# Designs tried in a protein design run: designed miniproteins, single chains, continued (3). Part 29

Each design is a single chain, and the fold is of that chain. pLDDT is the mean over its residues in the fold that is shown.

## One batch from the design tools (miniprotein)

Design m9041
Fold by ESMFold2-Fast:
Structure m9041 (fold): chain A 83 residues (1-83)
Amino acid sequence: MREAEEKLRRARELFEEALRLLDEAVEALRAGDYETARELAREAARLAKEAFELLMSIPEADPTLVAAAGITYAAAQIEYELA
């Protein structure tokens, strides 16, 4: 169980960081800073993907968290492509 707990903690940290970067990317887009928005969205997508993959590897992971991480990854990828 400790391994699953550590993976879950890591996945949550990555997911929270991805959400924070995605919010910053949206703010950069609103400011017209497309280069910063693109870089932030790219990093958010990377972190969200890692979180999603970690959550998928944990049988006891909350399905809502898995779905949220997957949606965040998709949103960050779209943001990156649009920036």
Scores: mean pLDDT 77

Design m9042
Fold by ESMFold2-Fast:
Structure m9042 (fold): chain A 85 residues (1-85)
Amino acid sequence: DALRREGEEKFAEGKRAYAAGDYESAARHFEEAARLFLEAGDLEGAAEAYENLAKALEKLGQLRKAAVYYSVSGILKAAADFEKE
């Protein structure tokens, strides 16, 4: 799946940016990764990407946006677990 692979690449770029302290670039890459994972039907990948987006937003002081994406991540994790059972 090309979309899932591209999502994994964007997620890796986000993690590198976050490790470098570039939280603005990290947030952008994690948002791109989450969209690609959702298009691929990978709810677990999307949840992880949104959780990391929320962490990057916290570092940027965007606490309200971070709270929204933590909630979105939680919902997607619950949905992914529901699909498995």
Scores: mean pLDDT 87

Design m9043
Fold by ESMFold2-Fast:
Structure m9043 (fold): chain A 80 residues (1-80)
Amino acid sequence: MAEREELIAKGEQAEKQGNYLEAADYYMRAGLLSLRDGDLESAREYFLRAIELYLKAGRSDLAESIRTYFKNLTGEEIKL
């Protein structure tokens, strides 16, 4: 719980500073922790944020990897 909140806070700080790649990495980690905890709704929200931030960082390859990973696990596509 605390670890996930700390990752989100760091992601928000990095995004505010324009460090989109770093921010995306923090949200991706928060999404993975949410999956571990069985919280699919939070995982979807954090992966969506990571996808948006990877696209802003010019890393469409990483955005696509997260989308594919989530679809393979849940059968559901993350919508922007």
Scores: mean pLDDT 81

Design m9044
Fold by ESMFold2-Fast:
Structure m9044 (fold): chain A 56 residues (1-56)
Amino acid sequence: PLEIRRTVAKLIQEKGVEKTTAEDVAKALGISRSTVERRYKEATGKTLEEVLKEVA
């Protein structure tokens, strides 16, 4: 979904990719970490944790 991708991009711009985690996205959206991972995988085909490790 557009909203989760936007939140991830905003956090990376504010904190940098190294300091951005699925927990931070979950807190920002008011949902669980598991929900963040599921929604991000549905939107991109990869888990958020995997993407953050690859671009760090």
Scores: mean pLDDT 74

Design m9045
Fold by ESMFold2-Fast:
Structure m9045 (fold): chain A 69 residues (1-69)
Amino acid sequence: MVKEAAERIAEVARELGMDQTAENIKRAGERGDKTAVAGAARYLADVAKEQGHTEIAEELRKIAEELGY
């Protein structure tokens, strides 16, 4: 679950041009760092919303909530 969430969040980070952030998120997922992965989802949801990607932002917010935000 945490690793799968991290992979999806990392994919969004790459789509937003944040390649280094994507790698950091993947590493957090591999460690099972649920707090770091949830925090990344929330942060990227805000970034996606500011760039007009409302549907992606809602997806990321839901992932963060499912991870315990």
Scores: mean pLDDT 82

Design m9046
Fold by ESMFold2-Fast:
Structure m9046 (fold): chain A 80 residues (1-80)
Amino acid sequence: SELQREAEALRLAAEGLEAAGLTELARLAREAAEALAAGDRERALALEEELIARHRELLARDPAAARAVLEAVAAAGAAV
């Protein structure tokens, strides 16, 4: 299903973010994946919006770390 695919992509992205040392972003991605797996789209959307906001802050502060986020997300998408 679409929700299962999205949840798996977020779970894999969280693993990549954790490996990159982006622990707080990894936590948000894991919680969003859990919310999607539970069918809680409203909570998942809120967590994804927070993840995007944190990424925008990171892009302004640390472009290399922001690139690592995009690489983790791209790798997760390719694996699903």
Scores: mean pLDDT 83

Design m9047
Fold by ESMFold2-Fast:
Structure m9047 (fold): chain A 68 residues (1-68)
Amino acid sequence: VLELERRGKEGDRSAVEELRKLAEEARERGDWLSAVQYYTALSRAYRALGDEEKAKEAMEKAGELQRQ
């Protein structure tokens, strides 16, 4: 996760897309702990890229899953 987060922060679109896919797959499997981790990493990557709206959405998804 940290490697994909780092690459995403540096502008690697494939790393951002992979984090998004991993987060969605974990959520669909009911693996909410992994989903929270992936959405949190995705949010941090988006923030580093200046995409505040997508960063906020990812963090809100992580928070929602953490409450479930």
Scores: mean pLDDT 79

Design m9048
Fold by ESMFold2-Fast:
Structure m9048 (fold): chain A 74 residues (1-74)
Amino acid sequence: LLDLARTQSPALQIALGHVLRQRGLPGSDDVLDIARNDLIRLFGQQGGDTAFNLTLSNLYDTAPDYVRQAEQLV
């Protein structure tokens, strides 16, 4: 799962971490850290943190298709 997450978009990585946490499965924090670091690489420290927090807090509104994909991968 962690290796698979590294090859996905940051939005799908956030959705994967969210689904893992909802199901009580390990690896959620690791997957979310990968997403945050990828966003920091793309947008810089402040922009990446903002994008990460905004996407995570509004996941079903901003990335509903990625939540469905994450549920299939987990």
Scores: mean pLDDT 76

Design m9049
Fold by ESMFold2-Fast:
Structure m9049 (fold): chain A 60 residues (1-60)
Amino acid sequence: MEDEIKELEARIERLRQMKADLEANRSQYDKETYDNLLAQLDQEIASLEKEVEKLREKLK
């Protein structure tokens, strides 16, 4: 479980970096593509954060 949480946290950090890069390079994308990519990243981050929370609750 500890290693699983670390792997999920590493993936979340990577996705957050991708989101930051996307926001920094907003001018390189059309609005529809930007909005879709941002929404996908936000949804994946939220899903992984929820999974981390579930794993942490099992450790209580």
Scores: mean pLDDT 81

Design m9050
Fold by ESMFold2-Fast:
Structure m9050 (fold): chain A 61 residues (1-61)
Amino acid sequence: YTDELPYDTDTVRWVAEKLREIGDLLDRALRGEDPAAEEWFIENGGPYLREVLERRRAERA
């Protein structure tokens, strides 16, 4: 039952949940499944995410 990272269970769960949430949002944004998430990452994700998302959007257009 020992996991790879034996941190406080609460902390591990929080980190894992946040990482999963970000990954899920990024996946939806990249797929164009969620326009709100896509706009959010374009505005707030920084230049790298903006470039990737805009390129994906142009590719779909």
Scores: mean pLDDT 70

Design m9051
Fold by ESMFold2-Fast:
Structure m9051 (fold): chain A 110 residues (1-110)
Amino acid sequence: SLADAIEALRDEIVDLAAELRRLLATASPDAAVAALRAATARVRARIAALRAQMSAADRARLDRVAAEYARTADEAIALVRQGRMREAALLWESAVGLLVMYLTVLLKEL
């Protein structure tokens, strides 16, 4: 169901955030960029699959959140490339928190 798909995506994002938090504490910048790009690509693919199951109004709301998440992820990658690992981690956690919050609201409205 759509609810199961949203719950699965939320859980995957929470797990990815925990893994990336650990990795950003110890990884080289190159390894951190690769991990952030892979995680972002995976989340984007899952959002696209979810979007296909939604109404036009729900898609518009999800598209706004997805665009903000994508922009923030790109900013986090830029910070990693500058060696600013702590700032990148905080920015990434903010992006994840926003996405998780919106997915939780969608689940409650289904």
Scores: mean pLDDT 80

Design m9052
Fold by ESMFold2-Fast:
Structure m9052 (fold): chain A 76 residues (1-76)
Amino acid sequence: MPLARATAVLPMPSPEAALRAARAAQEAASAVPGTVRAVATADLERKEVTIGVVAEDEEAARRALEAAVRAAREVG
């Protein structure tokens, strides 16, 4: 079966929050079973975090993205 992909963009209250959120999101997504690759990037000027997940199936991609979004929001 083809690998599943999921992406989210989250606004953050500050550039420092965006940096913390990107790190937390990447760590949280990478900890989810079935995650093949997770990348989170902070845009300091726009105060945004972009999260990208590649996983073994759609359910794993969904869980990884949900974990990443939750972690990002908890530190922002």
Scores: mean pLDDT 84

Design m9053
Fold by ESMFold2-Fast:
Structure m9053 (fold): chain A 77 residues (1-77)
Amino acid sequence: MDKLIEKIEELIKEAEELAKKVKDEEYRRKALDMIRAAKELVEKAKKSSGIQEAVLLTAAAILAIGAIIEAELGIRK
């Protein structure tokens, strides 16, 4: 699981860098909201084990990817 946490933290960092380039306030807000939620889920996962850790990390990964998509769409506006 440690390597999965590292990969999710890498995705969150990529999302944060992309969000800085977003000029559209709505897309920037959506990306930042997803980034915050993903970070909270990673912190909860670090305090969890087994199935619960896996579920929280999966949700965090989905939110981090969603944040990247929202940021990319906002940059293209």
Scores: mean pLDDT 84

Design m9054
Fold by ESMFold2-Fast:
Structure m9054 (fold): chain A 67 residues (1-67)
Amino acid sequence: AKEALERFIEAAEKGDRQGALTAIGRAYNAASDKPEAVGPLIKAAVAAQEGNFEEAIEYARKALDLL
């Protein structure tokens, strides 16, 4: 979960939308054991789909702190 989120942040910082969406999907599946992280993960995924990488990174960091 944490590793996938770190990969998401790296991809988002590079503007790699495909890499970011792949990484956040993996993070979401791996974080099913941490319900408190689900909300921020969903928001990060939505922001990445919209191309708002700044907001996506912000929510991903919040999820990382909860994992």
Scores: mean pLDDT 76

Design m9055
Fold by ESMFold2-Fast:
Order: structure tokens, then C-alpha cells, then sequence
Structure m9055 (fold): chain A 59 residues (1-59)
């Protein structure tokens, strides 16, 4: 439950739309959260303002 909410929050920060979440194990959900956090940190560290990359996450 909490892991899915964190995934949706991080996807929203990246400007991504989550259309569906597949049957992910808790371990897979944690791995995805780590990857999304890395992506969000990369966006924050690159202040080329004005380009939120909108993409759909389908898991």
C-alpha cells in the first residue's frame, strides 16, 4: 500500500502519468522507488528550467 503511494508521488514529481501498475512484488516496488528517486534527483540537480518530461509509466 505505502509503496504504491510513494511510486505515484515520485512519478508525479517527474511529470509522469501512471496509467496502470502491474502485479509488482514488494521488492520490485522498492526497486522502482529507488530508480524513481534517482531520476527525480537527476532532474533536481539539472536546473535547466522549463522542461518537465511528460511520459506514461505502465508497469
Amino acid sequence: AALLEEILRLAAELGARVESVGPLSEEEQRALIAALREAAAGVAASPLGGGVRAFDLRL
Scores: mean pLDDT 60

Design m9056
Fold by ESMFold2-Fast:
Formats: C-alpha cells, sequence, structure tokens
Structure m9056 (fold): chain A 72 residues (1-72)
C-alpha cells in the first residue's frame, strides 16, 4: 500500500482504539493499537517519508489509548 493509504488506515485504527478504551474494552484497544503499528511499519517500508511520519503519529496515539485502557 502507499504511505498515504497506510497513514489513513493507522488513523482509523487509532480512532477504533480510542472508542474501545472509552468502553473499557482493553483487548480491542490493544488489537487496534497493534494494527496501527503494522500500518506505520508498512508506510516506512513503502519509502513514503511523509506518510510514514503520519502513520507513526497515529500508531503512538493508538498505543496511548490501549495503555490507558489496560491501566484503568
Amino acid sequence: MSGEEAAKKAEEAAKKAEEAAKQGDWRTAVNYARLAGEYAKQAEEAGDKEGAEKAKEYSMRATSYAVRALTA
């Protein structure tokens, strides 16, 4: 996939992680955080620096939501 497409998928995963965390569903939040990280890696491998930076930002955001759900 393109870096831009990967960034968009990472953003979607981050939103799903946030929704799951708000519901106390830590398992789902962790799964979406992992998925966002995979998209960030795919963007880096695609060689799209701008897309990779955006995907990495969303991956970090998704991980933050998952951590909060786990420690709630």
Scores: mean pLDDT 79

Design m9057
Fold by ESMFold2-Fast:
Structure m9057 (fold): chain A 77 residues (1-77)
Amino acid sequence: SYPVYSEEDIERGEEMIREQGEKEGWSEETVELLIEAFRLAMEAANAAAAGDLEKAKELEERARELGLEAERLLAEQ
């Protein structure tokens, strides 16, 4: 199996989300939810690339749920 997204790619994405949150004044809770959703989405892409489509769908659904929760928190701020 070959990851589409490396650990380095994922780490850079997490850094970008943290920087965005700092600039926009997002709560730590919102930032952590967005990072968690992002990580799961990257893991889903890697699972799909490895041919594990069932795992990819499961991870993508979890990422979507966390992303929606983060959006809800952002709308309430």
Scores: mean pLDDT 84

Design m9058
Fold by ESMFold2-Fast:
Structure m9058 (fold): chain A 78 residues (1-78)
Amino acid sequence: KKKELILKAMEEISKLVDPELAEKLKKTAEEVKKTKDPEKALELFAQSVQEVLNQIKDQEKRQKIVGIIRDLHRELAA
């Protein structure tokens, strides 16, 4: 269930980024799908998102991505 929320957040972020960054997120999503450890899944998500944010200079896109991350953390805490 938690892994499904992480994968959904990754898909939403991939729609906001360049195709190259979307492909990198897609590869990390495959790793998330294969892991049985929810802590490992969150670690992979956090690392991939940090790499994406380092590449994005557009403030509006950054704010949207941060919103997706915030919503994911809220859903995981519920």
Scores: mean pLDDT 80

Design m9059
Fold by ESMFold2-Fast:
Structure m9059 (fold): chain A 76 residues (1-76)
Amino acid sequence: LTPEQEREVALAFAEMVAAIARIIADKYPELKSEIEKLVDEYMKRVEEAVAAGNVDEALRITREMIKKIDELVKKK
């Protein structure tokens, strides 16, 4: 993959995770506000990492977003 393709793939992966998180928010309406805020916060960080050309950091942030969503749902 070219560097630009790697960035596009990393961003697409984060966007897919965000979409899944919103589906999860529909199952837990009491957590919807917290899930939306968390997704918005982590997506901004992913966009910044991608803009900086740091694909590894973007993937790390996306994995952290997954972990935080999972923890939030399981705490309920």
Scores: mean pLDDT 83

Design m9060
Fold by ESMFold2-Fast:
Structure m9060 (fold): chain A 85 residues (1-85)
Amino acid sequence: DSLIEALEKLIEEAKKKGSSEEIIKKLEEAIEALKAGDYEKASEYLKEAAKLRAKENDYIGAATLMVLAMEADILAELKKREAAA
């Protein structure tokens, strides 16, 4: 999944930049949720990571995480529609 690959790259960048362990942990939790097919939890973790980024005044990083959270929200909605069909 391209979303998991994007998050893995963001974790590598976060580690290289010395980002907080809390942000890295939320991104890792988002990947595990995605692997489990829990797109709603993945979106929650990504939104939490975005809030932490914004608190550190990294608004570009926060915006990037919010876009990925929206992608996870879309996948969650598609999964619900598939289950209802």
Scores: mean pLDDT 82

Design m9061
Fold by ESMFold2-Fast:
Structure m9061 (fold): chain A 102 residues (1-102)
Amino acid sequence: DPAEEERRNEVIQRAMELMLRAMEKVRRGDTRTADEAERRAYESMRRLEELRERMRNGADPQEVLAELQRMIAEGDEVLRYQQAVREGDLDAMVEAAEALTA
């Protein structure tokens, strides 16, 4: 269905734009101007950055994996979206994108 495909593509595009804006604001330290959806996205990005920093500083990979699993269980839609992209799961990408942009 072309209309459903276009809606899915639009939601995915909006989620990608949201994540890119959130990532840019985090990198710039300019989070004060963020809307609610951007704030949720960069909170997830901040947690991921903290996990990467912990790994770089010699953290146990099992502890990092456990934290990632907790984030997914808590409904972290950025991680769900990234996982769905890696797996090529379009339905999961759309679901996570809708939740991110809500």
Scores: mean pLDDT 72

Design m9062
Fold by ESMFold2-Fast:
Structure m9062 (fold): chain A 66 residues (1-66)
Amino acid sequence: REEVLLALLRATKEAFDELEKNIDDPDAYRAVLDAAIDRLESEGKLTPEQAAEVRRLADQAADALK
């Protein structure tokens, strides 16, 4: 459960580093994260509660970058 979230966060950090150099847009970053979270929830790898928590953290990170 939490191992899946940790793996998602690690993959997200690597993807974010790539995007940060190419895209200076927090909306684009958030869209990529939301798509990844939605797919993991749809595959049953994240519960709806875990997906909501990760989305909330992504939202806070995006707001902090504004």
Scores: mean pLDDT 67

Design m9063
Fold by ESMFold2-Fast:
Parts: structure tokens; sequence; C-alpha cells
Structure m9063 (fold): chain A 72 residues (1-72)
């Protein structure tokens, strides 16, 4: 599950942020749902730069969808 966040970022063309995504995935593993929220907020903050906001939002949305599917 946490590693899916990293994979999504790669697929969305955010490879330059893989290191940050891995750190966020570890946070999710440590804190569960709270960590997932923190990781999503961090990615959004990183995506404030023009041209990347949409990609970050899409990655976050996809990650949350996968978390829901895995729980089902």
Amino acid sequence: LPEKLVEILREEGLAEYEEQARADAETIRKFGPVGSTAAAMRLLALGIEEGKIEQYNRAIKRFLELVDEEEA
C-alpha cells in the first residue's frame, strides 16, 4: 500500500519527487490513516509550483482510491 504512492508518482511523471514519496510512504506505514493524510498534504504542498499541481492532485486521488480498494 505505501509503495503504491511512489508508483503512482512515477506514472504521473513526478520521478524527481520519488525520494520525497518514499519518505511519505514510510510515514503512512508508521501512522496508518493519519500518515496517509499527512503524505497527501505534503504532496499537495510540493505541487504548488506551477505546472505540477494537477499531477500531484491526480496522484493523491489515485493513491486514495487504491487505499480504499485494498481495504475492501
Scores: mean pLDDT 61

Design m9065
Fold by ESMFold2-Fast:
Order: structure tokens, then sequence, then C-alpha cells
Structure m9065 (fold): chain A 65 residues (1-65)
């Protein structure tokens, strides 16, 4: 599910694996159709692109809460 993929991505970011987390978010955008999950993945990717790893974690945590 989209929730499981986003949760796995958050776990990767918390472990410091930014590159695998980025790949996970890109995969979500390719296979997930849910608008809220896609918006969350796009926002988290934008944060990572800006170097804001903590911002990406916050975005994912807020969605998964």
Amino acid sequence: SALDLLRETLELLEAGDVERARAGLEMILQIVSDPAARATAREALAALEAGDVEGARRILRDYLA
C-alpha cells in the first residue's frame, strides 16, 4: 500500500539512507495513484532536493500520523 511504502521511506530517512529514501519516493510517484500520497511524496522529494532531510522526515511523519 502507499502507506507502507511511505513508512518504509521514513524508516530509511531515519536510518540516514537518503538515496534509498529518494528512490522510494520516486517509485511511489510511478506506481501510486492516491492524490494525497503523491502530494506527500512530491513535497518530501522537494525537501530532499533542497538538502532539508529533517523537513522530509516531518512531511512523512505528519502524513503517517
Scores: mean pLDDT 87

Design m9066
Fold by ESMFold2-Fast:
Structure m9066 (fold): chain A 57 residues (1-57)
Amino acid sequence: MTLKDKALKNSLGLARELARQGYSPEEIREMLLKEGASEKLAEGVAKGAEVLQREGF
């Protein structure tokens, strides 16, 4: 399943997965945009990852 497909089905779950792998919010946004995700979807996942990283999840 592509990152875009994962984001569409479970954006918070993908944000958590990528945050745990050490990807920055900017890296996450870039990866999703390269896969053809919308700006809103890419930003949503990136923001989710930023919050999860700040909260230590």
Scores: mean pLDDT 78

Design m9067
Fold by ESMFold2-Fast:
Structure m9067 (fold): chain A 116 residues (1-116)
Amino acid sequence: ADALARAGAAIGDALVAAHERALTLDDPVEQIKLFVEALAAGIKAASEAAPDLRLTVTITVYDKEGKEILKSTLVGDGDHAAVDKQKEEAIKGIEEVSKTHEIGFFEADLSASAGP
């Protein structure tokens, strides 16, 4: 019944599924791309479950020395096409930085605010 709880569950379920699939991949770039796709799918599902919320996920990618090399944001407020575009831009950014940097790890931070 709580919209925030439904949104959180949808994103959480998508991330758990992505983690299980990522464990079968040896390439950290492919693992991060898989998580970005899962986050985008989770945000779309969460926006359907909680249409009055604006959901923001910030993805930060770090090199093996812990330096921030990329920061991308996905914003869900009911526009699935916008989320898909942001997902494609994030994946492209990850592929570009992977050409010049060795990826060490990433973080994903979720926030929710009142929608428009």
Scores: mean pLDDT 76

Design m9068
Fold by ESMFold2-Fast:
Structure m9068 (fold): chain A 73 residues (1-73)
Amino acid sequence: SLEKEITILEARRTVLQAAIDFLEELIEKHKKDPSTPQEKIDELEEELKRLKEELEEVEKELEELRKKYEELK
């Protein structure tokens, strides 16, 4: 059902947001540490970019499914 799919995507969005928040904090911590190689920061920023792109896709799917769900009411 659309309602079940929406619930699953909302849960996925929550997990992705938590992962993004964790990586942003980790990147800031490493940026403040002069012993951290720039290459390590770059790797974490690439991972953050990937997660943000995945979150954007999940949010787009949620908008489409919610629109369909409202049309069925």
Scores: mean pLDDT 86

Design m9069
Fold by ESMFold2-Fast:
Structure m9069 (fold): chain A 56 residues (1-56)
Amino acid sequence: MLEEAEEAAEKTIEVDPGAREIAQSLLDAGKRNPELAEAVLGSLRRMTEELEKLKK
């Protein structure tokens, strides 16, 4: 789960480098509380999808 969250955060940053701090903050929250890792992964994936739509 955390590994997938890390990959999702990297993908978010690749799509929009301006999202780096937000993505990193979400990863930090997931590391601090593993119970949140699934929610963090979902949030990062959603953010990436929304950013990709904006790029269109």
Scores: mean pLDDT 76

Design m9070
Fold by ESMFold2-Fast:
Structure m9070 (fold): chain A 75 residues (1-75)
Amino acid sequence: SKEELEKIRQEIAELIGRALRRIGDLIQEGLEKNKDEKDIKELFEILTEESKKLNEELVKELREFDKKLKELEEK
């Protein structure tokens, strides 16, 4: 139903919002603490790895969302 789609959409939006806020906090904290070039490079490597993991998690959730959307649209 349309109500089930809206609920799932809200849950996905909340998940994405939390994940993006976490990445933002990590960037902000890292920039404030790491003032040397070497430390900044290490921070960027950590942020790259965390962003990759986040992307994999988001892709998985979006795939499940797409599957549920298709199941609801075929009725």
Scores: mean pLDDT 70

Design m9071
Fold by ESMFold2-Fast:
Structure m9071 (fold): chain A 77 residues (1-77)
Amino acid sequence: GEALSRALEGDRSAIPGLVELLETSPDPAVRTLAAIALASFGPAAREAAREALEKALDDPDPQVREAARHALGVLES
């Protein structure tokens, strides 16, 4: 999607869209990519993404949970 495309370019304006995809996408592959993309922004995404990533730790998909765990570690650094 549009947010994932912008995140690959390092565009911080993608952060709200990535948070929305992580919270609302029915596709676990998209939620996984959103979490990975949020991690790539590092501490800059912390305030906007922390709550959504914490919720993603309880996601039914194990890949989403793993990506969220990794992203939270990166955001706290």
Scores: mean pLDDT 80

Design m9072
Fold by ESMFold2-Fast:
Structure m9072 (fold): chain A 92 residues (1-92)
Amino acid sequence: GSSAAQGLVQAIRAAVAEGAKVSVKVEGDKVTITIEGAGEKARQGVLQAKEAAEKAGAKAELKEEGSTITLTVEGLDAVAITSVALDAIGLS
């Protein structure tokens, strides 16, 4: 299943609920989510998304710089990547 995509959508929704600015970039099999002004709920959502992606066999990397959190996931299928991008655009 697309557990990684589902986790990423949950992370984006948590960030938006906290008033953070969310941006999604898709490059091949790599999806990068940048959250600016992340609060505690967004941070928890990103951690859950990372764990879901890793359990799905994808490579996930979390980087935090000040109030900006960047989650990078590699190895998602094209359908999962497209779903994440569309949801992020709708919530941005």
Scores: mean pLDDT 73

Design m9073
Fold by ESMFold2-Fast:
Structure m9073 (fold): chain A 80 residues (1-80)
Amino acid sequence: MREYVITAPVPGTLTLPDGTVVPAEVRYVIDKETGKVVKLAVTPAGSDEVLGFDATYDEEKKEIVGVNPATGAVAVAPAP
């Protein structure tokens, strides 16, 4: 089984499908073999729920962008 590392939380934002932006704690899910961020674990402010997002790197902004494929919600955090 591939091993993954979940990092300490960093401040980020979560944009809901209706366009509402909320503060969120974002943890990077890193593949130990490749060193790449593969997912984000996102906890919205005031919630105990952890939302999973597929991660992509925005090179121009130096940010990790996560999109939830089921809802279309978008999470943004600084690149590690």
Scores: mean pLDDT 76

Design m9074
Fold by ESMFold2-Fast:
Structure m9074 (fold): chain A 85 residues (1-85)
Amino acid sequence: DEELKEQLETLEKDLKELEKYIEENKNSEEFKSLLPGIIKSIEDTIEQLKELKEKTENEELRERIEKLIERLKKLKEKLKKLIEE
C-alpha cells in the first residue's frame, strides 16, 4: 500500500510543521483567531485516519495511523487550552 504510506508521510510532515507553527505563534492574536478552524481541521483529520485504520489490514500502517491520531488528539487538547486561557 504505497499510496497510503505516502499519505501518512505527508501527514506526519505536515503535523510536525503545524506543531512548530503553533509553538512559534501561540501568543499571537492572529493565531488565536485561527484556533477554531485549526481544531476543526484536526478533528476532521482524526476521523479520516480512524476510517483508514479500519480499512487497512497492514499492522505497520495501523500502528502509524494510531500514533498520528494520538499526536493529533494531544495537539487538539493543547489548542483547546489556549482558547480557554
Scores: mean pLDDT 82

Design m9075
Fold by ESMFold2-Fast:
Structure m9075 (fold): chain A 72 residues (1-72)
Amino acid sequence: MQLIQQTVQAASQGDVQKAVQYAKQLGQQQGLDDDSTQAMVSVARMGALGVLTPEQTEAALQGIIKDNQAKQ
């Protein structure tokens, strides 16, 4: 929960480096594979670059986590 919010906050501030770092930490914390972690990093970058809104960034990160956990 906290790392998702930190990633979204960093992205909303345009801090690409910080958003990417939090996305990597979130991937490790959630036990995601490399592909899912890279997807989260890409979402964090798109959010920081203004391609995604903060709401879209949060939804995409949550979706990646849910999809990975559903497959186990």
Scores: mean pLDDT 81

Design m9076
Fold by ESMFold2-Fast:
Structure m9076 (fold): chain A 70 residues (1-70)
Amino acid sequence: VKEALEALTKAGVLAVLLGQPEIVELIQKAAKALEAGDYETAKKYLEEALKLATDPRIKELIEKALKAIE
């Protein structure tokens, strides 16, 4: 969980800097789900964020978060 949250924090900061509010919202929802122990909901939001992400750095960080919760 800690590694996933760290990756999502970095992805969220980068998405803010790049002006990607929809990705920021999905990352925040995923992080809240992870903190609640709801891995199924977290995966759903992370997969949606990954579909919207065009920056390879954001994609890599989201993929790292998905990998860390499995």
Scores: mean pLDDT 81

Design m9077
Fold by ESMFold2-Fast:
Structure m9077 (fold): chain A 59 residues (1-59)
Amino acid sequence: MEELIKKGKELLREGMRYAAEGDWKKARELMKKGIELLRKAGLSDDEIFAIAVEIAREI
């Protein structure tokens, strides 16, 4: 489960970087995959949202 959380966060971060570069299609794809992994790890939508906000603040 820890592995899924780590990978999910990495995909969200990568997706946000693509969004910053203007590649919205790639950004959406990566963020969607990241969210799916976090849900598989047992995180709630609220917890996933909190993680996404933290990552966005880093970028």
Scores: mean pLDDT 81

